# Designs tried in a protein design run: designed miniproteins, single chains, continued (4). Part 74

Each design is a single chain, and the fold is of that chain. pLDDT is the mean over its residues in the fold that is shown.

## One batch from the design tools (miniprotein)

Design m14718
Fold by ESMFold2-Fast:
Structure m14718 (fold): chain A 80 residues (1-80)
Amino acid sequence: SPLQERIRELVERLKELWKEAKENSEKLSPVFFARLAVELAAASFLERYGEGIPEEVLEREIELLERRLEELEKELEELK
C-alpha cells in the first residue's frame, strides 16, 4: 500500500539521520538523540500496527511525522 511504503521510507530516513547524528555527536545535544528515538519508535509503531488504524488517521499521522522528521533533518544540516 502507498501508506505502508511511506512508513518504510520514514523508518529508513530516520535510521540514516541517526547515523549522520552519530557522526556529529560532539555538536549535538543528547536531547536530539532522544527526540530522534521517539520519532523512530513512532514510525516503527505505525509500521507494525498501521493496518489496524483507519486510513485517514494513519495518513495524518504519517504527514505529521514527515514534518517533524524534516525539522530534525534541517536542524542537523544547520550544524554541519
Scores: mean pLDDT 87

Design m14719
Fold by ESMFold2-Fast:
Structure m14719 (fold): chain A 73 residues (1-73)
Amino acid sequence: SLERVRELAREAVDAAEAGDAEKATEAARELGRLVGDDSEHAALVTATALLATVAPNKAGSEAVLKTLKETVK
């Protein structure tokens, strides 16, 4: 469901903004599991995975968060 994909992306963004790297990573994994082979959402999955890996890097996290926020609007 596209609605569930957006919900998980919002959870990942919110958790990352709150500094909760564990919750952001968990949401990213669940998003990847749901979207899997859906090429329409490849950019969203990639951005979410990148956010999970660069959360400790403020500049990198801010760039990925901006991309995710645009996707979930």
Scores: mean pLDDT 62

Design m14720
Fold by ESMFold2-Fast:
Structure m14720 (fold): chain A 83 residues (1-83)
Amino acid sequence: GHMRAARLGRRGAEDARRGAELAKEGKKSGDATRYTGGAILAIGGLVEAELGVRLDPESPEARRGLEEATRALKEAGIKAEPK
C-alpha cells in the first residue's frame, strides 16, 4: 500500500469535514468570511483526497477519504470544480 495515498485520503477527509462544518456555520449565522474560508478548506480537502486515490486507486483508506470528503461537501452544499 502507498502510505502517502492513505495519509492524503485521511487528511483530505478531515479538512473537508472541518471546512464543510465551518461553511454550514457561516451560512447559518450570515458570516460570509466563515462560509468562504470553510468552503476553501473543504474543497482543498476534496482535492487532497482525490490526489490520494490517484496515487493508489486500490488504497481503501484513500477511497474512504474521498467518499467522506465528497459527502461532506455535498451535505454542506459546496460545489467543487470537476476533476
Scores: mean pLDDT 82

Design m14721
Fold by ESMFold2-Fast:
Structure m14721 (fold): chain A 71 residues (1-71)
Amino acid sequence: SAIDDAIQAAKDEGNEKAAQHAEQAKQAYQQGNYDQAIQHLVQAIGAAVQAGAEKAKQASMKALQDVLNDK
């Protein structure tokens, strides 16, 4: 899934904060709490940007778009 890709990209780039936020987004998404999943993905993007983790940023942005398009 796009969220799993975001978690993996953050782990691969050593960004523990981005990985933690993406994992929280996955839990919220699995519970049907899309607003909370969106919030956690925005935090994952922020953590990736601060660390210069480009792959984690791109994967988290894609995951955010997928959640926003989920109805």
Scores: mean pLDDT 86

Design m14722
Fold by ESMFold2-Fast:
Structure m14722 (fold): chain A 82 residues (1-82)
Amino acid sequence: SILEKVEELMKELEELFEKLKEAVEKGDVEEAEKLYEEIKEKAKEIIELGLQLEDVTRGIGYVLRAIGILIDAELLLKKAKE
């Protein structure tokens, strides 16, 4: 189902975000950039699928959560490069 796929992608996105935090803590900018690209791809897929959910409120919830993680990831990468 679309819901199961969105939930799986959300778990993957959260795992990637934890890896990004670890890469930033280690000062590994190259790894952080790679993880950020993967986060963008997963977030985009969650947004596209979340908007297709028949449960509109739940769908919007997943979209907002994915956007929040994407924003936090962008800010972490920006700090790592400074």
Scores: mean pLDDT 87

Design m14723
Fold by ESMFold2-Fast:
Structure m14723 (fold): chain A 57 residues (1-57)
Amino acid sequence: SMAKIREAQELAGEATKNSLNKEEAVKQLDRAIELAKEESPNLAKAFEEERKKLVEG
């Protein structure tokens, strides 16, 4: 459970570092959202907002 949260946070962090490559960043955030939804819906929601920011601007 905590391992999945940690993996999701690491993926979201990598997505932030890859913001210059939006396609890769979105893929990393999508995986982070999937992992986080099972353990923490609030964390998944935060990652969904980050994904929207990447896609919209």
Scores: mean pLDDT 77

Design m14724
Fold by ESMFold2-Fast:
Structure m14724 (fold): chain A 88 residues (1-88)
Amino acid sequence: DASRAALEAAVERLVEEISKLTSDKEYFEKMKEALRRAAELAAEGRGEEALRHLEEAIEYAKKGAKTEEDAEKIEELLRNIELSGPAG
C-alpha cells in the first residue's frame, strides 16, 4: 500500500529529527509507538483514531524534549504530517 509506505517513511524521518531534540529515551520510545499506530490508522482511513495517537505522540515527545523551544519544534513537525489520505 503506497499510502502506508509513505506514512511509514514520514514517521521514520520525523523520528530521526525528534531524536535530535529529545533527551529522554523512555518518552522517545513511547512517542515512536504512538506515531506508528497513528500512521497505521491513517492509512486505513481511521482519521479520528489516528489523530488521538498523534496527540499522544506529541505529548510524549514534548515531555522528552531538551528545551521548550525543542518541544515547540517537535509539535510543528508532528502536526505537519498529513494524516488525511488522498481524498482530503
Scores: mean pLDDT 76

Design m14725
Fold by ESMFold2-Fast:
Structure m14725 (fold): chain A 61 residues (1-61)
Amino acid sequence: MIDKEAERKAGEELAERALEAARRGDNETAFRLAIASAILYSAAGDAEAAMRALNEVEKAL
């Protein structure tokens, strides 16, 4: 049974950490976390959140 709520929350937490990594100049960690966040949002059925997370991290880099 897929827990979409838990996957969505995990995606949000990873997106926040990706932005923090980007702001401190850790671009590799930021990209890895952003991709993981997008995968989790997509698994939860939220393609819009996935795209938003990727765009926000890209802007911060």
Scores: mean pLDDT 79

Design m14726
Fold by ESMFold2-Fast:
Structure m14726 (fold): chain A 70 residues (1-70)
Amino acid sequence: TLTVTLEYDANGKILSFEVEGDPEKVEKAKEILAKHDNVDDAAVALILELGELVGQERSPDGTTVTLVLE
């Protein structure tokens, strides 16, 4: 399991991220996040490369999203 939390601005630009889980998946997630500065592009890349999206939670103000990948 991998948990990725993304903080982003009104244009969807990633401002910061936190990644936790299996060390190999964490390393790959950080590589993907280094290549994508947009939250939607990063989320799609994470799902395609690292596994199935099994959980998603967005803050009510739309400034953070947490993704859980299997």
Scores: mean pLDDT 82

Design m14727
Fold by ESMFold2-Fast:
Structure m14727 (fold): chain A 73 residues (1-73)
Amino acid sequence: SLQQAQQHIQQGQQALAQGDNQQAAEHYEQAARAYRQAGQPLMSQALLHVAYHLRGDEEGQLEHSAEAERLFG
């Protein structure tokens, strides 16, 4: 549900406040999954972008940018 997605975002923000980028990325990935299940692919892609940035994964960021281009371009 969207409420579950929001809960995961809050957990990710707490992890960021502690400087734990890996835990923050995991929480944002869970939030992205919840948004996708709720039929919000754009919010899901935005959160995956943030998660892959926190992990330093350039390839994952590129894949999600391509999906955004496909939806809006």
Scores: mean pLDDT 75

Design m14728
Fold by ESMFold2-Fast:
Formats: C-alpha cells, sequence, structure tokens
Structure m14728 (fold): chain A 65 residues (1-65)
C-alpha cells in the first residue's frame, strides 16, 4: 500500500509540471495502478489511494485547461 501511495504521489508532482500529453499518460498509468490495487488492498488503503488519485485528476485537469 505505501509503495503505491508513494508512486501516485510522485505522479501528482510530475503532473504539475507536465505537458498536456504527458499529463494524459500519467493519468492513464495512475488509473491502471489504482485498478490493480482495488483487487489486493483493504478498504482503508483503497480510500487513501482514491484521495491521492483525486488530487492527480485535479492537477491533470489544470494542465488541460
Amino acid sequence: ADELLKKLQEMVEKAKTASPEEAKKIYDEARKLLGEALNTLSEEDIQKLLAVFHELVEEVYKVLK
């Protein structure tokens, strides 16, 4: 769980300075990681990942404006 959270947080930071094309790729990678996590993690860990994923979506949206 902590490793996935760290990876998603790193993706959030990358998205803040990414081009629109890079931001879309980061979003797709994060979505895939989240999907894999849903099959293996506890409900509490999933909620934590969803919070970080939501932050990533907001940053991607800002880049695509």
Scores: mean pLDDT 78

Design m14729
Fold by ESMFold2-Fast:
Structure m14729 (fold): chain A 86 residues (1-86)
Amino acid sequence: VEELIKKGEEALKKGDYEEAKKLFDKAAKLGSGEDRAKAYKLLAEALEKLGDYEEAGVYLASAYYELGDVDKALEARRRGLAKAEA
């Protein structure tokens, strides 16, 4: 999981957002708890760079749910939808 996150962060730094998305998605599927939440946050960041705001909001919400913060999860989903509609 940590190696996949590091490779994804390198891909983000290089502007390879599609590769970063794939790496973070794999990290989220293999991780749990805080590791999964971190992968979901980074996946959401890659999706925002690609202009996929609604999907980014969904994954950011999933990260907050994994951490037990329901209020932030609901707000993240709402903001993602609002950005996609703008």
Scores: mean pLDDT 78

Design m14730
Fold by ESMFold2-Fast:
Structure m14730 (fold): chain A 68 residues (1-68)
Amino acid sequence: SGAETLRELLAAAQQNPDLSAELLGDDVLRLTGHGRGYLTLIGLTLKAIGDPELEATLEGNVLTIRVR
């Protein structure tokens, strides 16, 4: 489900010191990439857009993911 993918993305971001993660309620995740974290952020963006229950928007170094 989208919620499961969102939790996996949050867990992955929390394992990376070059990423900042913020959970906005239960269904919106904001990830910010710093320096080398930007490449990881691109990979997480691809994972998010692969789930049809998620909406992902990448603006600069900020990825916002929402459960539809």
Scores: mean pLDDT 84

Design m14731
Fold by ESMFold2-Fast:
Structure m14731 (fold): chain A 99 residues (1-99)
Amino acid sequence: DAAFAARVAALRANAAASKATAEADLAAMRDELVASLTDEAHKAEVARLVAELTAAAHAALDALAAATSPEAAAAVREAFNARANALGNRIQAILDADA
């Protein structure tokens, strides 16, 4: 199906641009969060968790670009949202502990 193949190509091109934007935004967030912390172990752990979130975002964007059905795309979004929420909760717990 030529129309479907064209949509997949467009999604793959957009995923590459989205990865660069997500990486830049997450790097800025990491730098702000790390600068707000006082404990060196907390700084290291937040940097590690943001790196995990960046990797998860890249994997999710690749999986979305490869998704061939709305159901597959929904499953990727649900999995990413659950992982991002879990990582965000761990980051927040460290911020609360540093205060």
Scores: mean pLDDT 81

Design m14732
Fold by ESMFold2-Fast:
Structure m14732 (fold): chain A 55 residues (1-55)
Amino acid sequence: GAEMLAAGAAGDPAAVAPLIAATDSPDPRTRLAAWEGLARIGHPEARPALARLWA
């Protein structure tokens, strides 16, 4: 949800666990939002996935 995106945008490391859980969502839009949040926190696995999607 929007609260997960807000936490990711703030760079809060406590948001990592709920964002990772959101990447397992059946909703592809929720998964994308979670990966965007993880990328803002600096999670290394998120960067190559987002780069591929946005290249």
Scores: mean pLDDT 64

Design m14733
Fold by ESMFold2-Fast:
Structure m14733 (fold): chain A 73 residues (1-73)
Amino acid sequence: MSPEELLAAAEELREKAEKYLKEAEELEKKAKELEKEGKKEEAKKLYLEAELLKGIADLLLAFAAFLERRAAT
């Protein structure tokens, strides 16, 4: 694998992570609205989904950073 291929793969992973983080933000906004309506259980489900998406995004970002380090060496 060339450094250019590793960097391209890392960029794709970062883009996917950004999409998941944006989806998590949207879920958190919906959860806050549900809390205001007194729908605590529904809000909790959305917070858990947002937390899962953030976790997936963190893993993708960690892997992207790993590929970027390998491209630099």
Scores: mean pLDDT 86

Design m14734
Fold by ESMFold2-Fast:
Structure m14734 (fold): chain A 57 residues (1-57)
Amino acid sequence: MSKEELKKRILSRLHDPAVRAALEAHFGMSVEELVAAIEADELSEEQLREAVRLADA
Protein backbone atom coordinates (compact mmCIF):
# COMPACT_ATOMS: atom_id res chain seq x y z
CA MET A 1 0.00 0.00 0.00
CA SER A 2 1.38 3.43 -0.95
CA LYS A 3 1.87 6.24 1.60
CA GLU A 4 -1.00 8.15 -0.05
CA GLU A 5 -3.32 5.11 0.21
CA LEU A 6 -2.32 4.59 3.87
CA LYS A 7 -3.25 8.22 4.67
CA LYS A 8 -6.66 7.85 2.94
CA ARG A 9 -7.39 4.59 4.78
CA ILE A 10 -6.57 6.09 8.20
CA LEU A 11 -8.61 9.25 7.60
CA SER A 12 -11.64 7.23 6.41
CA ARG A 13 -11.66 5.32 9.75
CA LEU A 14 -11.42 8.36 12.09
CA HIS A 15 -15.23 8.62 12.34
CA ASP A 16 -15.13 5.48 14.55
CA PRO A 17 -14.65 6.48 18.24
CA ALA A 18 -12.89 3.16 19.02
CA VAL A 19 -10.34 3.86 16.26
CA ARG A 20 -9.79 7.41 17.58
CA ALA A 21 -9.17 6.07 21.12
CA ALA A 22 -6.70 3.42 19.88
CA LEU A 23 -4.72 5.95 17.82
CA GLU A 24 -4.55 8.46 20.72
CA ALA A 25 -3.31 5.72 23.07
CA HIS A 26 -0.68 4.49 20.59
CA PHE A 27 0.76 7.84 19.41
CA GLY A 28 0.32 9.76 22.69
CA MET A 29 -1.29 12.72 20.92
CA SER A 30 -4.85 13.87 20.18
CA VAL A 31 -6.62 12.67 17.01
CA GLU A 32 -6.72 16.31 15.89
CA GLU A 33 -2.90 16.53 16.18
CA LEU A 34 -2.51 13.16 14.42
CA VAL A 35 -4.79 14.29 11.54
CA ALA A 36 -2.78 17.52 11.21
CA ALA A 37 0.47 15.50 11.08
CA ILE A 38 -0.97 13.13 8.43
CA GLU A 39 -2.21 16.04 6.27
CA ALA A 40 1.17 17.83 6.63
CA ASP A 41 3.05 14.61 5.67
CA GLU A 42 4.91 14.61 9.01
CA LEU A 43 4.45 10.87 9.68
CA SER A 44 6.74 8.18 8.24
CA GLU A 45 5.35 5.30 6.16
CA GLU A 46 6.02 2.99 9.14
CA GLN A 47 3.92 5.22 11.44
CA LEU A 48 1.14 5.31 8.82
CA ARG A 49 1.21 1.49 8.52
CA GLU A 50 0.94 1.20 12.32
CA ALA A 51 -2.05 3.59 12.30
CA VAL A 52 -3.76 1.52 9.57
CA ARG A 53 -3.33 -1.67 11.64
CA LEU A 54 -4.97 0.06 14.63
CA ALA A 55 -7.76 1.50 12.44
CA ASP A 56 -8.50 -1.94 10.91
CA ALA A 57 -8.85 -3.62 14.33
Scores: mean pLDDT 80

Design m14735
Fold by ESMFold2-Fast:
Formats: sequence, structure tokens, C-alpha cells
Structure m14735 (fold): chain A 73 residues (1-73)
Amino acid sequence: SREEFLKALDEVTPKTKEEAKKLLEEEKKEIEKMKKEGVKEEEIKEFQLKVARELLLLVADGVDEAVALKEAR
């Protein structure tokens, strides 16, 4: 889930978690708008996939930094 994902990020990279949180809040708002407007489920899934791709790019850099710091401890 999105909430579990944010909790996991907070454990590994708090800075990346804040950026991911902003992206997920915007996703939530857009999905609520889409549902209210009767947008097809398939189109909502496409939007979620786009956000997931953006999250992966964001997390890749942040996790690499956090893992390096954790391994040094």
C-alpha cells in the first residue's frame, strides 16, 4: 500500500520519503478527481503506473544514498 511504502521509505531515507509523500498526495487528489468525473478504471491504472515510474526514479537515487550511509554504520 502507499502508506506502507511511505513507512518503509522513512526507515531507509527520510528525505526521499518527504518527496514521495508529496507525489503520493498529488496522486491521491488526482485519483479522487478522476473517480468523481467517472474516468475509466483502466485510465486510472495508467495514471498510477506513471506515478509508480516517477516514484521508482526518485527512490533509486535516495535509497542508494541511504544504503551507503547504513552500510558505513
Scores: mean pLDDT 72

Design m14736
Fold by ESMFold2-Fast:
Structure m14736 (fold): chain A 68 residues (1-68)
Amino acid sequence: MKEELEKVVEDPEKLRELLKEKLTELISKGDYEEAYELIRYAGELALKKPEVAAENQKAIIDVWREVS
């Protein structure tokens, strides 16, 4: 999971797709704590790539709004 996110953090569109897939899976199972931790970790990863940080933040917010 974490290694997959690290590989896509340079591409906001791929980050969005991966997060939507994983968060939808976790939420459908009622695994809200793991979904929250995944969002938190994705936010931390976004800070490692400042050149795309804004786009990554938007992707994270958009996905959370779609699945919540």
Scores: mean pLDDT 76

Design m14737
Fold by ESMFold2-Fast:
Structure m14737 (fold): chain A 86 residues (1-86)
Amino acid sequence: SKSELLARAVGLTLGMIGALLEGNYDEAAKYAEEFARLAETIPGPLGQKAVEAFRKASEAAKAGDFDEAIRYLVEGLRLLDEALKS
């Protein structure tokens, strides 16, 4: 259901932000990869864009770029929200 998907997205968001705040960039990247897998289950172009945004968040996290990781996480969440409303 949408509620179950949103609950999972909230959990992944809290996990990724927590990892980034602790400087655990490898763990943050894993949360972003879980977001990409979640977004892959959503058909259509907005879901595909969300996958791309979350993969970029993972790459930024692996590079230790906190600001870019947050920026792409927020973009992915925006696209995911729009995909679920479509």
Scores: mean pLDDT 86

Design m14738
Fold by ESMFold2-Fast:
Structure m14738 (fold): chain A 68 residues (1-68)
Amino acid sequence: LIEEIEKRSPTLAEVFRKFPPKNEEKAKKLAEKYIKLAEERFGTTDLKGDSKKVAELVGAMLLEAEKE
């Protein structure tokens, strides 16, 4: 899981290494949403060292999850 995410978003892979997901299926779905939103908002999934952009994307994903 983390190895596949790292190929597409090294930033997200580091987050998962620090906070290992208890459910891999949910983590995979979350990763797909993150990558899609990063590409839509910033045109890139490479958010190296930009904690504000990472926080903004995570916040947007959590708001979307709340509506479901």
Scores: mean pLDDT 65

Design m14739
Fold by ESMFold2-Fast:
Structure m14739 (fold): chain A 55 residues (1-55)
Amino acid sequence: KHKENAKKFIEEVKKNGLSDEEIAKKISDLAQKGELTDEDVDEIVLELLELKEKK
């Protein structure tokens, strides 16, 4: 389920067009609240890098 949470977060980012700074802030906030694990954060970072390579 953790990987599903990361992918859903990335889909929201893509649909809403969030900036890199806003994405980083949301990841940090959710991670501190325990809503995202270290694994979730790593998956999100990898997905964001792939998005930057395409756009």
Scores: mean pLDDT 72

Design m14741
Fold by ESMFold2-Fast:
Structure m14741 (fold): chain A 55 residues (1-55)
Amino acid sequence: LSHEEILALAEELRRQGVISEEELEALRRFLSGETLDDAELALVSRLMAKVKEHL
């Protein structure tokens, strides 16, 4: 999956209430190459696990 495909799927899951807005924003920052703290990395990890379950 490309960055665009992952983000599009995450945005859809956010609309369905499967992921939080905070998890989605953490993913956007991660994909843009921003430095994330441990809590933000945990949000990305949780979101990616949910994305894999819906693939």
Scores: mean pLDDT 80

Design m14742
Fold by ESMFold2-Fast:
Structure m14742 (fold): chain A 96 residues (1-96)
Amino acid sequence: MEKEIEELIEKLKELLKKTDNPELKKIIEELIEIAEELLEISKNPKKSDIPKLIGLILRLIGLILDLEKIDDPLAPEVIKIAEELIKLALELLNSI
Protein backbone atom coordinates (compact mmCIF):
# COMPACT_ATOMS: atom_id res chain seq x y z
CA MET A 1 0.00 0.00 0.00
CA GLU A 2 2.75 2.56 0.87
CA LYS A 3 4.46 1.99 -2.53
CA GLU A 4 1.14 2.37 -4.39
CA ILE A 5 0.44 5.71 -2.65
CA GLU A 6 4.04 6.87 -3.33
CA GLU A 7 3.63 5.99 -7.04
CA LEU A 8 0.38 8.03 -7.21
CA ILE A 9 2.13 11.03 -5.55
CA GLU A 10 4.91 10.86 -8.19
CA LYS A 11 2.31 10.68 -11.02
CA LEU A 12 0.53 13.75 -9.56
CA LYS A 13 3.85 15.66 -9.34
CA GLU A 14 4.56 14.82 -13.01
CA LEU A 15 1.06 15.99 -14.08
CA LEU A 16 1.56 19.21 -12.09
CA LYS A 17 4.63 19.94 -14.29
CA LYS A 18 2.67 19.24 -17.53
CA THR A 19 -0.37 21.49 -16.98
CA ASP A 20 -0.57 25.28 -17.48
CA ASN A 21 -4.14 25.40 -16.09
CA PRO A 22 -4.00 27.20 -12.69
CA GLU A 23 -7.30 25.63 -11.50
CA LEU A 24 -6.02 22.12 -12.30
CA LYS A 25 -2.68 22.92 -10.58
CA LYS A 26 -4.50 23.86 -7.35
CA ILE A 27 -6.51 20.61 -7.38
CA ILE A 28 -3.38 18.51 -8.09
CA GLU A 29 -1.56 20.25 -5.20
CA GLU A 30 -4.47 19.43 -2.85
CA LEU A 31 -4.50 15.80 -4.11
CA ILE A 32 -0.76 15.56 -3.33
CA GLU A 33 -1.41 16.84 0.24
CA ILE A 34 -4.25 14.30 0.70
CA ALA A 35 -2.07 11.47 -0.69
CA GLU A 36 0.80 12.43 1.66
CA GLU A 37 -1.61 12.34 4.64
CA LEU A 38 -2.88 8.92 3.48
CA LEU A 39 0.75 7.71 3.16
CA GLU A 40 1.52 8.74 6.78
CA ILE A 41 -1.60 6.92 8.09
CA SER A 42 -0.69 3.82 6.00
CA LYS A 43 2.64 3.44 7.91
CA ASN A 44 0.83 2.80 11.25
CA PRO A 45 -3.00 2.70 10.86
CA LYS A 46 -4.96 3.23 14.10
CA LYS A 47 -8.69 3.28 14.94
CA SER A 48 -8.22 6.96 15.94
CA ASP A 49 -7.42 7.66 12.24
CA ILE A 50 -10.91 6.53 11.07
CA PRO A 51 -12.51 10.06 11.19
CA LYS A 52 -9.51 11.51 9.29
CA LEU A 53 -9.72 8.74 6.64
CA ILE A 54 -13.46 9.42 6.15
CA GLY A 55 -12.67 13.16 5.85
CA LEU A 56 -9.97 12.48 3.22
CA ILE A 57 -12.39 10.28 1.21
CA LEU A 58 -15.04 13.05 1.26
CA ARG A 59 -12.42 15.64 0.18
CA LEU A 60 -11.36 13.34 -2.71
CA ILE A 61 -15.01 13.00 -3.86
CA GLY A 62 -15.35 16.82 -3.81
CA LEU A 63 -12.18 17.23 -5.88
CA ILE A 64 -13.43 14.71 -8.47
CA LEU A 65 -16.63 16.80 -8.84
CA ASP A 66 -14.47 19.93 -9.32
CA LEU A 67 -12.24 18.11 -11.86
CA GLU A 68 -15.32 17.15 -13.94
CA LYS A 69 -15.86 20.91 -14.53
CA ILE A 70 -12.28 21.56 -15.74
CA ASP A 71 -11.68 21.74 -19.51
CA ASP A 72 -8.14 20.30 -19.62
CA PRO A 73 -6.95 17.13 -21.46
CA LEU A 74 -5.12 16.02 -18.27
CA ALA A 75 -8.23 16.25 -16.04
CA PRO A 76 -9.44 12.65 -16.83
CA GLU A 77 -6.04 11.21 -15.76
CA VAL A 78 -6.13 13.26 -12.51
CA ILE A 79 -9.70 11.97 -11.85
CA LYS A 80 -8.44 8.38 -12.30
CA ILE A 81 -5.66 9.00 -9.74
CA ALA A 82 -8.18 10.52 -7.27
CA GLU A 83 -10.39 7.41 -7.72
CA GLU A 84 -7.36 5.15 -7.04
CA LEU A 85 -6.62 7.18 -3.85
CA ILE A 86 -10.25 6.65 -2.70
CA LYS A 87 -9.84 2.88 -3.30
CA LEU A 88 -6.60 2.80 -1.25
CA ALA A 89 -8.19 4.89 1.55
CA LEU A 90 -11.14 2.43 1.69
CA GLU A 91 -8.74 -0.57 1.75
CA LEU A 92 -6.83 1.12 4.59
CA LEU A 93 -10.10 1.82 6.48
CA ASN A 94 -11.09 -1.88 6.09
CA SER A 95 -7.66 -2.97 7.48
CA ILE A 96 -8.31 -1.15 10.80
Scores: mean pLDDT 89

Design m14743
Fold by ESMFold2-Fast:
Structure m14743 (fold): chain A 56 residues (1-56)
Amino acid sequence: TADELARLYLAAGRVEEAAAGALVPGASKETIREAARAADQAGRHDLAARLRAALE
């Protein structure tokens, strides 16, 4: 599933791929929040903002 794939990318430190997975329909809010945090930590504030918009 997209949720499981996004979590695997997060565990591997692959923030861009994790963000893409978290933006697929059906991703959990938890996964989106984790991806947003990882994006911020990696300096990808653009990805973090996009992910947070998906939580609205």
Scores: mean pLDDT 79

Design m14744
Fold by ESMFold2-Fast:
Structure m14744 (fold): chain A 105 residues (1-105)
Amino acid sequence: MTKEEIKAELERVLDTLEGIAGYLRHLGLVYNDPELLEAADRIEKLVEEARKALSKGDYQKAVDIAREAVDLAREVLDKHPRIPESLRAQVDRVAARIDEIKAKL
């Protein structure tokens, strides 16, 4: 995997994580659930930190932060069984993609 390919794949992962955070915020507002709102804010902050690491060429740090964000998303989804299966599947796909990128660093 080239550095350009790693960067492009990480940018796609971070865009997807930002989308996941947006969906969690929407659900937190609909259900009046502060845990979902707090999780959305934390994931968005991690995505911002990962984007800063990526902009500095620190792909390892960007991957590690992205992994932290996806693990946080998975943890909050496990506590909320009523969240759509499609969102759980999306989180699992992002986790697998992060692991693939990490293996190529």
Scores: mean pLDDT 86

Design m14745
Fold by ESMFold2-Fast:
Structure m14745 (fold): chain A 64 residues (1-64)
Amino acid sequence: EKEKRREIIEKLAQAIRDGKLDTMSLEELEQARKVLEELLEKYPDNPQIKEMLAAVDEAIAKKK
């Protein structure tokens, strides 16, 4: 996919694996959160999406 949504989710997944969520900007984290919320509505039983969303929420809270 050529959408910016794919780019932000790929970057987020890599940052989570590397433990580098703190290197993402607040804007990038908030954009990723919105995309994950949309994905969770389509796949409400997907535990990976829920875990990623929780990690993003924590990272955003630490930056604010």
Scores: mean pLDDT 77

Design m14746
Fold by ESMFold2-Fast:
Structure m14746 (fold): chain A 88 residues (1-88)
Amino acid sequence: SIKEIAIETVERILEIARRHGDEASVELVERALEELEKAETVEEILEVLDRLQDELALVASPDAATEIARVIQEARKRIAALIAEEKA
């Protein structure tokens, strides 16, 4: 499901932030996980991911930012494929 992909993605971002010792990013990602648990619609899930991506772009260390961007890009492709399947 889209929610499962979003949670897996945010958990991977949390691991990346922790490996880089980026405590500010860790705090943002933990908040995003809590928001995802409360999200009931696809729109709400996508809003949490979009907000997290924007916040991390401002806060994350350069080394963490590159790896985080890759993980988010992969998740967006997976979510887009599921949405396309529903429309077909």
Scores: mean pLDDT 81

Design m14747
Fold by ESMFold2-Fast:
Structure m14747 (fold): chain A 56 residues (1-56)
Amino acid sequence: MSEEELIEKGLAAALKWVEDGFPLDAALALLRREIGPLLSEEQLEALLKRVREAVG
């Protein structure tokens, strides 16, 4: 899986978790835990920002 595919799948997963009733902060924490080690700090922060913007 490419970094771009990881980012898009991570975004989709986080949005589904929030849709399924997860608090935004919990979804962001889970995303950071699951794919954070596979992304650069800059890529992870950009992904987390995209999730926040999509939800709020």
Scores: mean pLDDT 81

Design m14748
Fold by ESMFold2-Fast:
Structure m14748 (fold): chain A 56 residues (1-56)
Amino acid sequence: SEEQDELRAEAMRVIRENADKIPLEELKRLAQEVFDAIDNGDFEKAREIIERLRKL
């Protein structure tokens, strides 16, 4: 869906911008969690994770 594609693009951008601020293991976990939320249609959870990453 368009909303899923937009959230994936935003998640990828935020992860890329903040990749150097957290350990690789934690980054992989958060990336998996946000993409799983998007794939499952849990947009509220996806936005919460993106917002947390933005505040790093």
Scores: mean pLDDT 82

Design m14749
Fold by ESMFold2-Fast:
Structure m14749 (fold): chain A 52 residues (1-52)
Amino acid sequence: MIEEYALELYAKGKSLKEIIDEVVARFGKDLTVSEINELEKKIKELIEKYKK
């Protein structure tokens, strides 16, 4: 699951940019630019929820 992978990277101390790049590399291969932008937005929102 995308959320689980993003949170695993966050738990390892990776930066937001590194998390986005690694998630896009793993899950974004067949996505359009618009879909990649939505995925990036989702990851940012997920990490912000954990920062509180």
Scores: mean pLDDT 79

Design m14750
Fold by ESMFold2-Fast:
Structure m14750 (fold): chain A 68 residues (1-68)
Amino acid sequence: MSVEEKLREIFVEAYRRYQALTPEQQAAFRPRFDAISEEVLAAIRAGELTEEKVDEYRARVDQLFAEA
């Protein structure tokens, strides 16, 4: 898979998991998830998206769900 395809799959799965959360958990989760999404978009625009950064984004998203 391309780096972009791998990243898309991570966020598709993240959105699926997000929709399974309670409204209270979603309210706590969303600002932090939006911050990661904005950082990802900035990396794509800058041409800085790498396999290493995609792995870091996956770990950060997983950590958010662990805290929710």
Scores: mean pLDDT 79

Design m14751
Fold by ESMFold2-Fast:
Structure m14751 (fold): chain A 90 residues (1-90)
Amino acid sequence: GEEAARRAAEAAREAGLAAIKGAETAEKGAAAAIAAVGAGAGAVLAARGGSAEEARLAGEGAYAAAKAAGSKEAEEAARRARAAAEEAAE
């Protein structure tokens, strides 16, 4: 529970930072970072008693946001955040 939640939060934070660094504009980076942080919070909540479905959706949202930012590094970080959210939901 707690360890999986911590991993999900860390992965979401990394995805947000990567999205900011890789985005073509500050506005796109900020939007992707907000989505990634929100997804991470959702994953943490799910790991602490929320639903597996909510954790999965949060992870998918983070990945989509990072992909939209156009950064390979953001996509990789978001993919890890999604995997961590799915693991936390189990």
Scores: mean pLDDT 64

Design m14752
Fold by ESMFold2-Fast:
Structure m14752 (fold): chain A 66 residues (1-66)
Amino acid sequence: PSREELEAEAAIALARIALEIARREGEEEAAREAERLIEEAEEALAAGDYERARELAMEATRVALA
């Protein structure tokens, strides 16, 4: 894998951890928005758009932990 691909995968993994925290804290609206952003990030990763995948995953982390 490329460095960009690995960085995108790492960002998605961190976003999934943040989503789990939001769900455990009962932040239902934040969790739903973060989940949608993670889904978009995974689609971008599958399409080879690693920069977009990383940006979407970072946004998911911000939303989940807000």
Scores: mean pLDDT 89

Design m14753
Fold by ESMFold2-Fast:
Structure m14753 (fold): chain A 62 residues (1-62)
Amino acid sequence: SSLEEERRREWERSYREGLEHSETVLKNGEKTLKEDPEKGKELLALGERIRAQTERARERAE
């Protein structure tokens, strides 16, 4: 049905956005690590958590 197709597109979009967000946070973390090691480590940990949450959400949605 069209509703199932719309839900699938929404989940696919959310998954893609989640991965892109995690990648951005990880890249920012690597850059920050040179100037502020503690903040850089926090951003890297955050990026890894976002990626893990995104993967779990995808598994539940599919």
Scores: mean pLDDT 82

Design m14754
Fold by ESMFold2-Fast:
Structure m14754 (fold): chain A 118 residues (1-118)
Amino acid sequence: HMVEVDVVAELRVTFDSPEAAEKNAEKIADIARETMEETLKKVPGVKDVRVEAEIKKVSDTEYLLTLLARVIADSREAAEKAVQAFREEGLPKVIEKIKSIPGVKSVELVRLAVAYRE
């Protein structure tokens, strides 16, 4: 039987200026979604991956990036490996790529939540 797991991460992204934030916010969401999807699809036993990224303005220079991954795996062990890949491989890559964008000052993990479905 297939196992479904939802993994949610919230990242606080701080920019050097309001102009840098407006220019880069949507691009950051796309980078996060694509990077996480690619990471999770490579996990053995993962059968389907859907990644959603939403970026919300908190202030003129502070944005909240919400990254939701829904993973369908062929076993509980594969689902757990997908959660590990999200946390230990995907998130570090997302943070590194976002930090490499000119005008990004900092990226901080605010929340991480995991939910398994039978």
Scores: mean pLDDT 88

